# Designed miniproteins, single chains, continued (4): the designs that were tried, part 59

Each design is a single chain, and the fold is of that chain. pLDDT is the mean over its residues in the fold that is shown.

## One batch from the design tools (miniprotein)

Design m14021
Fold by ESMFold2-Fast:
Structure m14021 (fold): chain A 87 residues (1-87)
Amino acid sequence: SKEEAAKAAKEAAEDAREAAAAYKEARAAGDSPKNVAAEVGAALRAIGSAVEAQLAAKKAPESEEAKEGAKEAEKALKEAGLKTKIE
């Protein structure tokens, strides 16, 4: 439903924002193996959550809330220097 898609997109966008922030913190913390592992883990979580938000928006293209969630997730990744798609 439209409401389910909007909720899923919002939750995924929030997860993507949190993971993108964690990724930035891990990068800033330095190059120890622990920080590199945290960086990779956070990047994968951020990308996965952003993909979920985009898929929710595609399933309900008439839902402005779902589209907003997808845009916020993509913005968070872009600001962190991460990509959702292969260039």
Scores: mean pLDDT 78

Design m14022
Fold by ESMFold2-Fast:
Structure m14022 (fold): chain A 66 residues (1-66)
Amino acid sequence: MEEASRRAGLAIKEATGVPEDKALEIGRRAVEAMRETKDPSTAAQAAARGLKEAGVEVKPGLPPPL
């Protein structure tokens, strides 16, 4: 797995709490879109689609020791 995709996925996991497997896939999708198109809008759409597929919801006021 590419390091950039892994970092993006882990950041998504930390920010949204999605399972690591889904977060890594979302990160990979976003990085792949950016590499192929060099279009931030396309990369953002790829990330948003992945988050939607993962059913992301942000819980308020959670102070994790992460």
Scores: mean pLDDT 65

Design m14023
Fold by ESMFold2-Fast:
Structure m14023 (fold): chain A 81 residues (1-81)
Amino acid sequence: DLLAEIEALLGPEATEELRAAGATEDELRALVAALRGDLEAARRLVSGGMGHGAEYLYLVLHAEEEEIRERMRERQREREE
């Protein structure tokens, strides 16, 4: 289960935030691969322009967990307008 792997790596709150952000199964699968160090999967998402998923992966690769959560909440607030 991809969500169980994400929960093991980032915790249950981050997993729930990913679902709330509307992350697709493909985006979740690529996130797990990126967290395991599979940069090819991360690069494919970024170069493919996968919207929120690609940007979230970029944050995961280059930021702390707290920064990721704050950035994700900021995106959700922008969409709440």
Scores: mean pLDDT 58

Design m14024
Fold by ESMFold2-Fast:
Structure m14024 (fold): chain A 82 residues (1-82)
Amino acid sequence: SAAALAAKAQAYIAKGKALIDDTKKNFDKWSKDDALQKARTGKGYGISGAVYALRSGDAALKAEAEAVIKEGDALIAKIKKK
């Protein structure tokens, strides 16, 4: 159902946001490789969220997932410059 797909999208978006936020706070304490892996995983959750949001037809949820992906990309770029 669309509701079940939206619930999956919300779960992935929440996981992506949490991991990206944790990585933003802690990446200076981690190895560059560990920080990149965490940032890429957080972006990956955003991509999964976007797929389920698209299938659910929820435009607001798609926008939230896209924001997670963009934040993940920005964080990956920042970590790479270290």
Scores: mean pLDDT 89

Design m14025
Fold by ESMFold2-Fast:
Structure m14025 (fold): chain A 81 residues (1-81)
Amino acid sequence: SAELEELRERAKTLDPERRKMVLALLDMAEQYRAQGLEEAAEVLVEGARRVVEAKSLEEAKRITDETLRRALALVRRAAAE
C-alpha cells in the first residue's frame, strides 16, 4: 500500500521509540488485512498516522494504546460473528 509505505518513510524522521510504535501498528495492519479484518487494519493505519503527527512521546503512547484497544474491540466483534 502506498499509504503504508508513506507512513513507514515518515516514521524514519521520528525518535526510535515513536518509530517502533508506528512500525508495530503498520505491521499489525498488514497482518489484519491479510486475514480480511479491513476495519481493524484501517484503525491501526489511522493510529499510526496520529503517532507520526504526535507532538510528544507521551501523546504518542496514549494514541498507540487507544488505537490498539479500538482495533482489538473490532477483531473481537468480528470473531463473534
Scores: mean pLDDT 87

Design m14026
Fold by ESMFold2-Fast:
Structure m14026 (fold): chain A 86 residues (1-86)
Amino acid sequence: SRAELLARREALIAELEAFKANVDKLSKEEIQARFTALGQRARELAQLAYEALQQGLISREELEELLTEVQRALDEAAAAAQAHLE
């Protein structure tokens, strides 16, 4: 549903921001595990967003905005993780 998609988007962005803010407090193993899990949730969210577009629940513009926002948050989280893994 549209409501589920928006709730999952909000939750994922919040968790990516929290991960980025706390990455220096995590072990290497915790960083790898958490970032992997967040990446999987981002892929699941993208699939739900494409399904929502196909069903007419969101516009193409809303899809592109959602995917762009999630990708930016992932890129920032990845950069923070890389700084602390090596």
Scores: mean pLDDT 87

Design m14027
Fold by ESMFold2-Fast:
Structure m14027 (fold): chain A 91 residues (1-91)
Amino acid sequence: MKLAEEVERLRDRMVALARQAGGQDAVQLGQTAADAVTEGIKKGKELARKGDLEKAREYYENARDFALLSLSSMEKLLAENQAAQLAKLLA
């Protein structure tokens, strides 16, 4: 299902951005969020395999929405870290 693949890509991007932002707290936050999204994808895939496409879609949509929210948070952390680095160069 295209939606499941999109959610997996969002999860991977979120983890990458968290690592790029740097620091153990950011990486751990990204991993915890990725684990939650992965569990949602697993449940959705199991339901789809059993023919429950409606519930599968609901799980994928919930996982997507959570991944998008988490991705936004990771992008903010990256931007803040980049701004801090720029401030050091200007000082």
Scores: mean pLDDT 78

Design m14028
Fold by ESMFold2-Fast:
Structure m14028 (fold): chain A 88 residues (1-88)
Amino acid sequence: KKVEEFKKEADKLTEEMIEKRYSDEEINRRLAEFKKKALEAGIPEDEVEEIVNEAKMRYLAEIGTAAIVAAIWGIPFEEALKYVKEQR
């Protein structure tokens, strides 16, 4: 189904955003492009918003956890991010 395909694409995009550490501008641009493609494919806007929000929340949870780990353990953010990714 189209919705499931776009959910898988959103998951891959989220992984790419985390791994490449895109800027906020790049993240917003890529999510906007994703939203446009999903809407053009006929996915309802509310479903597209849910998929995009889930991707954003997944990204923020992983980046946020890395920031907290870095602050608490006194290690660089990049080392904390690698640690968080390895726990997946």
Scores: mean pLDDT 78

Design m14029
Fold by ESMFold2-Fast:
Structure m14029 (fold): chain A 60 residues (1-60)
Amino acid sequence: DLLKLLEEALDNPIAAFRALVAVSEMTDEEKQKALEKAPPEVRKLLEGFIRIDEFTRELA
């Protein structure tokens, strides 16, 4: 599950990379639902990954 991966990403760079890849494969609707379910600490990290994905898409 994405939320468990994001929780691990707080302490693990490999989990952070895997979470970023997972976020890049999600639809906007899936991203929004994940944000609604995420605890505050994980929500900030998820928002950061969504922002990175948006920047990457703009460059492509």
Scores: mean pLDDT 78

Design m14030
Fold by ESMFold2-Fast:
Structure m14030 (fold): chain A 83 residues (1-83)
Amino acid sequence: GNYEMIKSVLVNSAVSASLGTSIENLLGAALTAARNKEYGEELYEFAVSLLEQAARTLSERDPENAERVRRALEEMKKEYERL
């Protein structure tokens, strides 16, 4: 996929996660964004902001999945730093 496709998948996955449907697509999209360093820091920072927003939205309704999103954010940061 190209930059816009990755960004679109990331946004759609974040919306679904915020509605409580699933966080798995959001986690996958975030890792894809982190691994595509060629698109620059903007895509990575966008993914970080979406995961932070999803964690906040889930914190009251689904604290377990909020914690899973926070852990995925930490793993995404580590993945990005390794590249």
Scores: mean pLDDT 73

Design m14031
Fold by ESMFold2-Fast:
Structure m14031 (fold): chain A 62 residues (1-62)
Amino acid sequence: MMEELEEEAKKLAKELLEKNPNPTFDQIRQAAKELAEKFGVSERDALMIIGSIVNLEVLKRK
């Protein structure tokens, strides 16, 4: 359940980072909306999850 959501969030985060190494808030928000629609969670929860993963991936690459 939560694992599937996190896996999809990681895929979306990787796609964002492939397009832009420092994604804008609008790009992160758009990915969060896609995640929210797919899993039926709030955009706020999806944004928190996507934002955390993007931050972790950016830190790993630096």
Scores: mean pLDDT 77

Design m14032
Fold by ESMFold2-Fast:
Structure m14032 (fold): chain A 97 residues (1-97)
Amino acid sequence: SLEEELERLKREVAELLKKFSDLVEEKGELSELELKAAIAVGRALAEAARAAYGPEPDLERAIELLRRAIRALEALIKGLENGDEKEFEKAIEIAEE
């Protein structure tokens, strides 16, 4: 069901956000590009949350938006793990689709 898929994706986001938080804590200071990527991902997650739990809930759109936010968050995490600036640019591009 769509409700089961949303709950699965929410768990995936929680796990990825924990990994992101741990990487940020280890790194200490974020560059301007890293901060821009983090803000873009945060906005994508907020858009998905609004689609799921806002005044006019749209579960199919929430799932679509959450999948996009997850792809952006994965790129952000990969960039932080590997020091690859291209991954931060990719995270912004995906988040702003």
Scores: mean pLDDT 90

Design m14033
Fold by ESMFold2-Fast:
Structure m14033 (fold): chain A 62 residues (1-62)
Amino acid sequence: GPATAEEIARRLEEAERRGVRYYVLTGDAEGARQIFEDELARLGEEYGLSVEEIRAIYRALL
């Protein structure tokens, strides 16, 4: 529902911010991307959705 989509979006936005901070501190672009991909996988497990479905929800809110 809408509350679930908003929670997913907020957690992915936080993961993007963590990745940017990690990249600024380390210069490790692959590690920064992995922070976001790990959050997609966790959300998929928690909500019983595929990573593709989580990504689609996030994109629909942009």
Scores: mean pLDDT 84

Design m14034
Fold by ESMFold2-Fast:
Structure m14034 (fold): chain A 87 residues (1-87)
Amino acid sequence: MEELHLILLEKVGVEEVERISEKYASSANPNTRYVILETRSEEERKRAEEALENGIEEVLQLHAEQVYEKLKEITEEDRKILEEILK
């Protein structure tokens, strides 16, 4: 979703968004930035993950179900909020 980072700020609060964004952002402004990945194949998804691991901020649109799967490593509290938003 194009406005996922703004929705997270409104739903979970700044401290939680900073923690979540730190997990998936590679820059010094993580508190308002979120990486959105859009993948259409397993190969494309793997390349996006490798880019994030190398500190590259790669922005791809991620379908709602795939966003939830990508964020499975965050806290259960954050996952539930994101799941509700992305429905």
Scores: mean pLDDT 42

Design m14035
Fold by ESMFold2-Fast:
Structure m14035 (fold): chain A 67 residues (1-67)
Amino acid sequence: MSLEERREALLEEAERNARSLAKAGVDYETALRQLKELAEELEEEPLEKGLRAIQNKAVEMYLQHAF
């Protein structure tokens, strides 16, 4: 997998999770920004590790918003 393909996959995961958070009432722009920043920090890491970190961050953001 190319670095570009890995970057695109991480950004797609960030956008997907940001959309799910927006449906739950989290601010879309804030969620997207934070998840994209995390994706950029993890671009040199293994893809599976990056995807899991984005998913975990999205869950954390949902819990902070819901409670």
Scores: mean pLDDT 83

Design m14036
Fold by ESMFold2-Fast:
Structure m14036 (fold): chain A 81 residues (1-81)
Amino acid sequence: MRAERERRAREAREWAREAGLSEDAIRIMEAVAYLSGAPRADQLAEMDAILAARDYVERNKEAKDASIFGRWFLVETALRL
């Protein structure tokens, strides 16, 4: 349901802002949270956003910003996607 995905995206954005993440990390996290609740077909249509979030974590996992995002991304995406 769209409202449920919007709720997850909002919660992810609020969490990321409270955690002090960069604006880029907040946007990626919000996008991943929105897609994690979508049917698989919708996720495939938005694959670039999911891959970009994964690439961000892999390339920047040593940074504080990336490590916090990486923890959330692994929990949210691995358990839901």
Scores: mean pLDDT 60

Design m14037
Fold by ESMFold2-Fast:
Structure m14037 (fold): chain A 75 residues (1-75)
Amino acid sequence: MKEKEIEKLAEEVAQRARDEATRLGFADQADSIGKAVATVARIAAEEYGIEDGKEMGDRALRTVLTHLRQQAAAA
């Protein structure tokens, strides 16, 4: 089932995003960050396939975490 595979991917990416954001000190933003990254993975998987969803989800996560580190350094 394509839908089940996409939802599993989205949840796995969201969980990793929440854990990483919390570890970096952004626990209050962890849920929103997880949802944003999961949305990117879900859309990419629906449009281009599950493997592209995995890659785009990972890239989105790395991009967000890089920006959060820059914001933390600027504060």
Scores: mean pLDDT 80

Design m14038
Fold by ESMFold2-Fast:
Structure m14038 (fold): chain A 94 residues (1-94)
Amino acid sequence: SLSWEEIKERIIEFLEEFAKKHPEVEGATNVIIQFIEKYFSESSNPEEMFEAILSFLESRAAHYEARGDLARAAALRELAKGLRELQKELFEEM
């Protein structure tokens, strides 16, 4: 079973590696990392954390798509997809 600290580290590592491959979403990944570091702790629900992150990414993707930034919107949706797969993997290990 994974500890909260291990779950947090796995998410942050995934976000940092994704930003290296997709620099156009580095701003969004940095916001999420700061959110996790500031608001989530051992008393936090990992499911609630993933829900908040995915909602943020969907909101940001819609915002960029509405402004015609289709490349950034697509990258944010790819990030959300990757996080959903990570969520499934982490919850199977919990």
Scores: mean pLDDT 83

Design m14039
Fold by ESMFold2-Fast:
Structure m14039 (fold): chain A 84 residues (1-84)
Amino acid sequence: EKEEKLKTLKELLEAIQNRDYDRVIELMEKLGRTDQAEEIRRTVAELEAAKKAGDVNRYVAAQLRLIGLLWDLELEAKKEIEKL
C-alpha cells in the first residue's frame, strides 16, 4: 500500500503544479483528505462565482485563498513522501 500512496502523492504534486483543481480534489479524496478536498472545491466554486459576477475583489480574494490552500497541500504532500 505504501507504493500506491507514494504514486498518489506524486500525482497530487503534479496536479498542483498544473493547477488541475479537479484532479487535486479527486486525488485528495482518494487519500482520505475529504475536508481539504471540500475546502478546495468551495474555493474554486467561489472563484467561478466571483468571475461570473465580475466582482474583481472577490475574485482576487478567492485566488489568494486557493494559492494558500495549494501551498499548504504541496508542503504536506512533500513531507509525507519524505516519510515513505
Scores: mean pLDDT 84

Design m14040
Fold by ESMFold2-Fast:
Structure m14040 (fold): chain A 75 residues (1-75)
Amino acid sequence: STSEKVMERFDKLLEELEQKIKEETNPESIQRYQELKKEVEEIRERFEKGEISPTQALFLLISISSEALLIERQS
């Protein structure tokens, strides 16, 4: 289902951010990744509560993925 696909996308992004936090040595980059992880967890909770649509959730996940890529490029 669409909701299952969205939940899988949340799980994947959370795993990717956690891995980046573990591998990163720059304290500023670690803090930025931790902030993004917190945002993903908050969006996931809102999605689980039915406060946002699958389309809105997917858009927000894409936005956060783009932010993570920018952190990587600046490191």
Scores: mean pLDDT 84

Design m14041
Fold by ESMFold2-Fast:
Structure m14041 (fold): chain A 119 residues (1-119)
Amino acid sequence: SPEEIAEELFKEFPWVKLVLTKEQIIDLINALKEAGIPEKYIKVYARDILNYLLLGFPKREDAQKALKEIMELIKSFKDKPSLEEVRKKAQEILDKYPPLREEDRKAFIEFLVELYKLS
């Protein structure tokens, strides 16, 4: 269940609780499910998104706001936007809430595009 995956992620990354609520992690898992990501990969991709947000961002508030907009982008995958539209939206989100390093910003954008290809 989303709750079980969220609890497992909190066990693997206890510091996640300092930045994000359990409800926000459940919302992320549900967004990945709505996007058509296979159940067996949900935990892996949720973990990767959390790593980009929590290790790349210097401000807790920016990580929280970026997660909200990234979840909206992931939910939009069901409507089958073009790869260029996904890339553009990912760029817009990370321009509003830039990670500390430009290489982390570029890596996160490419991760979101590749995630869409798998949905």
Scores: mean pLDDT 81

Design m14042
Fold by ESMFold2-Fast:
Structure m14042 (fold): chain A 88 residues (1-88)
Amino acid sequence: SVWQSSEVVEARAGEVVEVTVSVVPPSDGTLLVGAELLDENGQVLAEGTESRDVRAGVETTVTVKLRVPESVKGRQRLTVRVLAVVSP
């Protein structure tokens, strides 16, 4: 199963954006969560991945932390893109 989301956050250089994903998987397997922080031009500024073993029907929560790089000037509106997949 696959879950995708995108949201806009306001952040400055050096701040940590926390992405929390909660899923109730349809099957046992491994939950892989990838998150990317994108600027207004769609360039990836930061990325992170987390994986967890999951069981069918058991809600599983994982958090991915993305640090805003020093190249970001002032407070910017950045896009957080998230992909979560359960592989059996």
Scores: mean pLDDT 84

Design m14043
Fold by ESMFold2-Fast:
Structure m14043 (fold): chain A 58 residues (1-58)
Amino acid sequence: SSIEEKLLKHYEEIKEDLDKITKELREKVAQGDLEASFKLTQLEIAKIVYEYYEKKLG
């Protein structure tokens, strides 16, 4: 729960920066960077979690 609250607040604060990071990570994944693939997956999950809680709690 505490991790989820921190994730949601941080996501709201850095949405524009996340878009830039996501684009750069996608380019690295295309080049075969496995670590970038893991990080991209984490960002995509965080977005899904944020949208889920926005719908459920808003």
Scores: mean pLDDT 75

Design m14044
Fold by ESMFold2-Fast:
Structure m14044 (fold): chain A 71 residues (1-71)
Amino acid sequence: MPSDEQIEAAARAIRDVEESDPSLVKLTDEAVERLARALATAYQEHGEQLFEDLPEPVVRAALEAIAELER
């Protein structure tokens, strides 16, 4: 199960990308929480394999934030 810290880090990274790129559609708080939880769960299941084919900046930023907590 992903930790609350991993979910929060992913959610923060998603919001930081949205703030830096005004062309992105701003997600609702519920959507951000759901996406953050899904990415944290995927990171726990697949780890480094998730970094190979990640095209979306929002998804990449969230996964990198989760990876930083694993140090």
Scores: mean pLDDT 69

Design m14045
Fold by ESMFold2-Fast:
Formats: sequence, structure tokens, C-alpha cells
Structure m14045 (fold): chain A 92 residues (1-92)
Amino acid sequence: MLPALSPAELEAARARARARMDALLARIEALAAAGRLEEARALLEKGLATLDRELELARAERAAGADPALLDAVEAVAREGRARLEALLARL
């Protein structure tokens, strides 16, 4: 079960998750720009697999009775990140 977060802690967690996604995307784009396409794809596929696991865990936590509002926020950030990675994969 996910720990209970204050509104400020939840906001900070969302900001950190988005910053990590922005850093991952920048790293993948830098690898692609350098012609390192196999490394860029491998990093992107690893990112997608990580987000798929996070969404699966969120589903399990929801079934276990975790806070729906917290899980909705986690799932929204993960789906946003997944869509951004899929859009980048289509451009590689």
C-alpha cells in the first residue's frame, strides 16, 4: 500500500516524477541526436517497461484499498509519461 501523502508532498512527488521523465526524454533525444539509435531505443523501451510495472502496481494497490485520489494522480503521471515515450519512439 502506498503511504499517505499530504497535498504538498503529493504535489512535490508529481513535480519530481515529471522532472525525472523530462530528464529521461532529454537523455533519449541526446542519444538519438548523436546517432546512438540502438541505445536510445533500449533506454526508451526500459522506460516504457518501468511505467507499465508502475501502472500494474497502482492497479494492485487500488484493489487493496489504497487512496483512490493518490492512485488517480500516480496513474495520470504514468500515462502521461508513457504517451510521451511512445510519441518519441514513433520519431526514432
Scores: mean pLDDT 81

Design m14046
Fold by ESMFold2-Fast:
Formats: sequence, C-alpha cells, structure tokens
Structure m14046 (fold): chain A 87 residues (1-87)
Amino acid sequence: DAERQALRQQFEALLRQVEAELTAAFNAATSQDVLNRIGQIAGEIGAIAGDVDRTLRTGTPAQAREALAVAQARIDALLAEMRNLLA
C-alpha cells in the first residue's frame, strides 16, 4: 500500500510535468506540422499513461515499478523529441 501510493504520487508528478511541457509546446509552436506532431506525442503519452494507471490498479508492486520506470523513459524520449521540434 505505502509503496503503491508512492508510485502513484511519482506517476501523478510525471503527468503534471507532461501537462506543463505540452502546454508550453503548444504555445511555442508556430507551424501546423509542429502542432500536429505535438498532438500525436500527446496521444502517445496518453496511451502510455493509461497503461501505467491500469498496472498501478491491477498489477503487483514489482510490475507497477517496472511499468512506471519504462513509461518514464518512453515519456522522457517523447518530451525530448517535442523540445527538438520547437524552433
């Protein structure tokens, strides 16, 4: 329970970071192609977040830790791609 709650808090912090960075990216984007790609990245992050949320609810603590670690790495890569799209 305590471990699962800590993982949930870590996940929620990651989602808040993502929301802030996506908002900044949408505001900074000056072309439709960049806006379209940011939208696609947001969709991919949403799917990843859905998988983590499901694992946090239904999986073991070990599975939840692994899922969150993998998701964090994937989201970090997508956010890095998004930052590189901005002029």
Scores: mean pLDDT 86

Design m14047
Fold by ESMFold2-Fast:
Structure m14047 (fold): chain A 57 residues (1-57)
Amino acid sequence: MLDTFVELAVRHLKEQGYSDEFIEEFEKKLREAAKESNGDLRKFTQLAAKILQELKK
């Protein structure tokens, strides 16, 4: 289930020192991307990369 990848990504960002506000917004969008990906890991990782780049700006 893609939820495991969401949890790992959130944990990684916390370890990298990202703010709680950034992590919360990223997790929210990443969970939406997981649902939209319909179990497709490649589609999920592409959406996750776009979300991360968008939130960093």
Scores: mean pLDDT 78

Design m14048
Fold by ESMFold2-Fast:
Structure m14048 (fold): chain A 78 residues (1-78)
Amino acid sequence: SGLAEAEAAEARARAALARDPGGPAASVATKEAVELYLAIGRPDAALAVLEEYRRAVREHGGTSIPADLEALEARARA
């Protein structure tokens, strides 16, 4: 199901964030999870995934997130 795919993508995003929150694997996995949650009509879950990414990047000392993820956040809030 679409939900199971989104949950699997979220798990991959969490694993990537735990390993290297500033790395491309973390941003790519997060984007995939957010897109899958939006596709199944779960903007609440998409926003939760984005907030977890922002928190992990901030804790790593990062000050910005990829433009693609900012665009997805705007779509989730629409």
Scores: mean pLDDT 84

Design m14049
Fold by ESMFold2-Fast:
Structure m14049 (fold): chain A 97 residues (1-97)
Amino acid sequence: SDLKNKLEELTGIVIGTLDTAAELAPELRPVAEEAKRLIKEGTEKGNTVEALREAAERLERAAEENPESRDILLRLAEGLRGAAEEAEKLEEEAKKK
Protein backbone atom coordinates (compact mmCIF):
# COMPACT_ATOMS: atom_id res chain seq x y z
CA SER A 1 0.00 0.00 0.00
CA ASP A 2 1.21 3.49 -0.92
CA LEU A 3 -0.29 4.73 2.37
CA LYS A 4 2.08 2.56 4.48
CA ASN A 5 5.14 3.90 2.61
CA LYS A 6 3.99 7.54 2.98
CA LEU A 7 3.27 7.12 6.71
CA GLU A 8 6.68 5.46 7.25
CA GLU A 9 8.39 8.35 5.39
CA LEU A 10 6.45 10.95 7.43
CA THR A 11 7.19 9.31 10.82
CA GLY A 12 10.85 8.81 9.75
CA ILE A 13 11.21 12.57 9.11
CA VAL A 14 9.61 13.37 12.50
CA ILE A 15 11.87 10.90 14.36
CA GLY A 16 14.93 12.35 12.56
CA THR A 17 13.92 15.86 13.66
CA LEU A 18 13.59 14.70 17.30
CA ASP A 19 17.03 13.02 17.12
CA THR A 20 18.62 16.21 15.69
CA ALA A 21 17.01 18.33 18.44
CA ALA A 22 18.38 15.97 21.15
CA GLU A 23 21.89 16.11 19.61
CA LEU A 24 21.86 19.94 19.53
CA ALA A 25 20.23 20.21 22.99
CA PRO A 26 21.18 17.08 25.02
CA GLU A 27 18.95 18.21 27.93
CA LEU A 28 15.96 17.47 25.64
CA ARG A 29 17.05 13.86 25.01
CA PRO A 30 14.76 12.22 27.65
CA VAL A 31 11.58 13.91 26.34
CA ALA A 32 12.64 13.41 22.69
CA GLU A 33 13.20 9.66 23.34
CA GLU A 34 9.77 9.43 25.06
CA ALA A 35 8.12 11.19 22.08
CA LYS A 36 9.89 8.76 19.69
CA ARG A 37 8.65 5.76 21.72
CA LEU A 38 5.06 7.05 21.63
CA ILE A 39 5.28 7.50 17.83
CA LYS A 40 6.87 4.06 17.24
CA GLU A 41 4.44 2.20 19.55
CA GLY A 42 1.34 3.93 18.14
CA THR A 43 2.47 3.50 14.52
CA GLU A 44 3.10 -0.25 15.10
CA LYS A 45 -0.50 -0.52 16.42
CA GLY A 46 -1.86 1.34 13.35
CA ASN A 47 -2.62 4.51 15.36
CA THR A 48 -0.16 6.89 13.65
CA VAL A 49 -2.35 10.04 13.87
CA GLU A 50 -3.14 9.54 17.58
CA ALA A 51 0.52 8.68 18.34
CA LEU A 52 1.77 11.91 16.71
CA ARG A 53 -0.81 13.94 18.67
CA GLU A 54 0.12 12.21 21.97
CA ALA A 55 3.82 12.91 21.29
CA ALA A 56 3.00 16.59 20.60
CA GLU A 57 1.05 16.81 23.90
CA ARG A 58 4.04 15.29 25.75
CA LEU A 59 6.37 17.96 24.26
CA GLU A 60 3.88 20.73 25.14
CA ARG A 61 3.81 19.47 28.76
CA ALA A 62 7.63 19.41 28.83
CA ALA A 63 7.63 23.03 27.57
CA GLU A 64 5.51 24.05 30.61
CA GLU A 65 7.89 22.19 32.98
CA ASN A 66 11.11 23.51 31.32
CA PRO A 67 10.75 27.27 30.53
CA GLU A 68 14.37 27.52 29.28
CA SER A 69 13.57 25.02 26.48
CA ARG A 70 9.97 26.19 25.89
CA ASP A 71 10.43 27.70 22.41
CA ILE A 72 12.19 24.66 20.91
CA LEU A 73 9.77 22.19 22.57
CA LEU A 74 6.71 24.13 21.34
CA ARG A 75 8.21 24.30 17.82
CA LEU A 76 8.77 20.52 17.86
CA ALA A 77 5.20 19.98 19.15
CA GLU A 78 3.84 22.20 16.32
CA GLY A 79 5.76 20.08 13.80
CA LEU A 80 4.26 16.89 15.29
CA ARG A 81 0.73 18.32 15.12
CA GLY A 82 1.32 19.23 11.46
CA ALA A 83 2.57 15.69 10.81
CA ALA A 84 -0.58 14.28 12.50
CA GLU A 85 -2.80 16.41 10.19
CA GLU A 86 -0.84 15.19 7.14
CA ALA A 87 -1.11 11.55 8.32
CA GLU A 88 -4.89 11.98 8.77
CA LYS A 89 -5.22 13.37 5.20
CA LEU A 90 -3.17 10.45 3.83
CA GLU A 91 -5.44 7.95 5.64
CA GLU A 92 -8.60 9.70 4.34
CA GLU A 93 -7.28 9.75 0.74
CA ALA A 94 -6.46 6.01 0.96
CA LYS A 95 -10.16 5.32 1.74
CA LYS A 96 -11.28 7.18 -1.44
CA LYS A 97 -10.70 5.27 -4.71
Scores: mean pLDDT 85

Design m14050
Fold by ESMFold2-Fast:
Structure m14050 (fold): chain A 63 residues (1-63)
Amino acid sequence: AAVADYVERVLGDKEVTGDQAGAAASIAGATNEQARKVEELSGGPYAKITGKQAADAARAAGA
C-alpha cells in the first residue's frame, strides 16, 4: 500500500502518537476514514507507537 510505505519511510523508527500516525497517513493520501482508523488501530490519539507500527496500522486500515 502506497500510504503505508510512505508512513514507514517518513516516520521510520521514530516514536509518534496515534494522532500523528493518522495525520501522516492523511498527508500520504489516506481518506479521512482511513486516517481515523489508523489512529484507532494505534491505540488512540495519545498512544505511543513506532513509525513501523504506524505503517502496519495504515496497511490494516486499507491505505
Scores: mean pLDDT 81

Design m14051
Fold by ESMFold2-Fast:
Structure m14051 (fold): chain A 77 residues (1-77)
Amino acid sequence: SVERARELLRQAIEHARQGDLDRAIELAQQAAVHLGEAGALTPEVRRALVRALAHLSRGDTEGAVRELERVLALLEG
């Protein structure tokens, strides 16, 4: 569900801010699965998630949080 994906994205942001990047990656990947199943994984959402995962993989917490927050904003439209 989209609401479950939003919950997972909020948790991913929290873990990223705490420096738990591996957990943030897992949570963001789980959110992507829920968005795909709900038909909400639009090209814009997918691109923001891919960028978020890339930032997390590089240890760029600020960039990751920005892209995860962008995904949440896109899901509000």
Scores: mean pLDDT 89

Design m14052
Fold by ESMFold2-Fast:
Structure m14052 (fold): chain A 94 residues (1-94)
Amino acid sequence: SMEELIEEFYEKFKNAEATEENVRELYLETGVLLGLLEIMRAVGLISEEEVEKLRKKLLEVALEILKRYLKETDDPELIELIEKYIKEIEEIEK
């Protein structure tokens, strides 16, 4: 289920080290899961209410992890990358 995929996403990244690789992979997987939700909506496998609920949960989880990474790093280039992805995800939430 999509709930299980989002939980697996959270478990994968929640304790991962704040590295460029992990930050980029988190952003990529967030995009893939968002795309999957839109495909499931388009083919009628999931209701609009459930899509909105799962989309919100996914974005909240991604932001939580990125904000944790931001607190755990002092690398200016990594800080800039994380802040860019936070801004992009917050724009998607609108």
Scores: mean pLDDT 87

Design m14053
Fold by ESMFold2-Fast:
Structure m14053 (fold): chain A 94 residues (1-94)
Amino acid sequence: AAVAVIRQLPVEDGKATILVTAYTTTQPVEVRVSFRNKDTGEEKEEVARVNPGQTVRFRFTVNAGETVIVRVELRAPDQPVLLEKEEEFSVEPE
């Protein structure tokens, strides 16, 4: 099984971090994460290979009051996409 968790960390000093944590228990997977700030247009894409027993983390920092779209895709060899997840985070203004 492969797992991805997307979280907004608490706002500190007018900024918040969106954290993606991904791991796998049975097979190697490729994790692809896309972050998009809807207010600034800033985009960030990262890819990592994760083996069973490993955890990878991806971070994207935005300002309070901004909105982020996060997409996570987990793929394994010779299988269709194991997991696709998209979440929108509207960070509270200060």
Scores: mean pLDDT 81

Design m14054
Fold by ESMFold2-Fast:
Parts: structure tokens; sequence; C-alpha cells
Structure m14054 (fold): chain A 85 residues (1-85)
């Protein structure tokens, strides 16, 4: 299991968990807000999920453990980065 924590400039915190079977979850304030399956790419792992409310999440975890999460809500786009452990 791989876990990565990200904080937006606004102070919002997200936790991304990827299991050995490729399944992933995104939690905010301890609640699961999105889930899906991660795909292996030449850069590392990539995952995309959309909530029923229309919030889009794109997560990339590189082979060096660095990670980026992009959150899109309507016309608003925010990006956070961190290290997976």
Amino acid sequence: TLTADATLSSGLKFTVTIKSNGSFTIKADGKTIASGTATETSEGLSAKATTSSGIEFTVTIKSDGSFTITITVGDIKETASGTAS
C-alpha cells in the first residue's frame, strides 16, 4: 500500500492511498470522496477519478516517489504536490 498526503495552498488536505491491486482512494477530512484504479505508465502510476458532483481528480506518482494531484471543480483548477510513502 502506497500513501501520499497533499496540501493545497488554501490549506485543504487530501490523502491518496493506492493498494497493491491498483485500486486507489482519495480522502478529504477522513472521508472517501473519490476512488478508481491506477494505471502503470512510463512515468510511474497515473489515476483519474470523477465524483458524482463533478469534481475531477488526476493523480500521478513517479518512480522517485514524487506525486502530483490536480483537482478540477467546474472552471477552477488547483494542483498540489508531495511525496508518496
Scores: mean pLDDT 73

Design m14055
Fold by ESMFold2-Fast:
Structure m14055 (fold): chain A 53 residues (1-53)
Amino acid sequence: SVRDITILQFRLLALKSELWLAQKNPQTSDAEIKAIKEEIEKTQKKLKQLEKD
């Protein structure tokens, strides 16, 4: 639905912002950065599936 697409788009923007901040922080671990990147990939995959419906 359009609502679900909108929610995932906002979540994707939030995750990208979180990744940018994490990469700027020298105390952030590589594992934490990897976890954020994996959440971005999952969110993008869900978005692509919903946009095709």
Scores: mean pLDDT 83

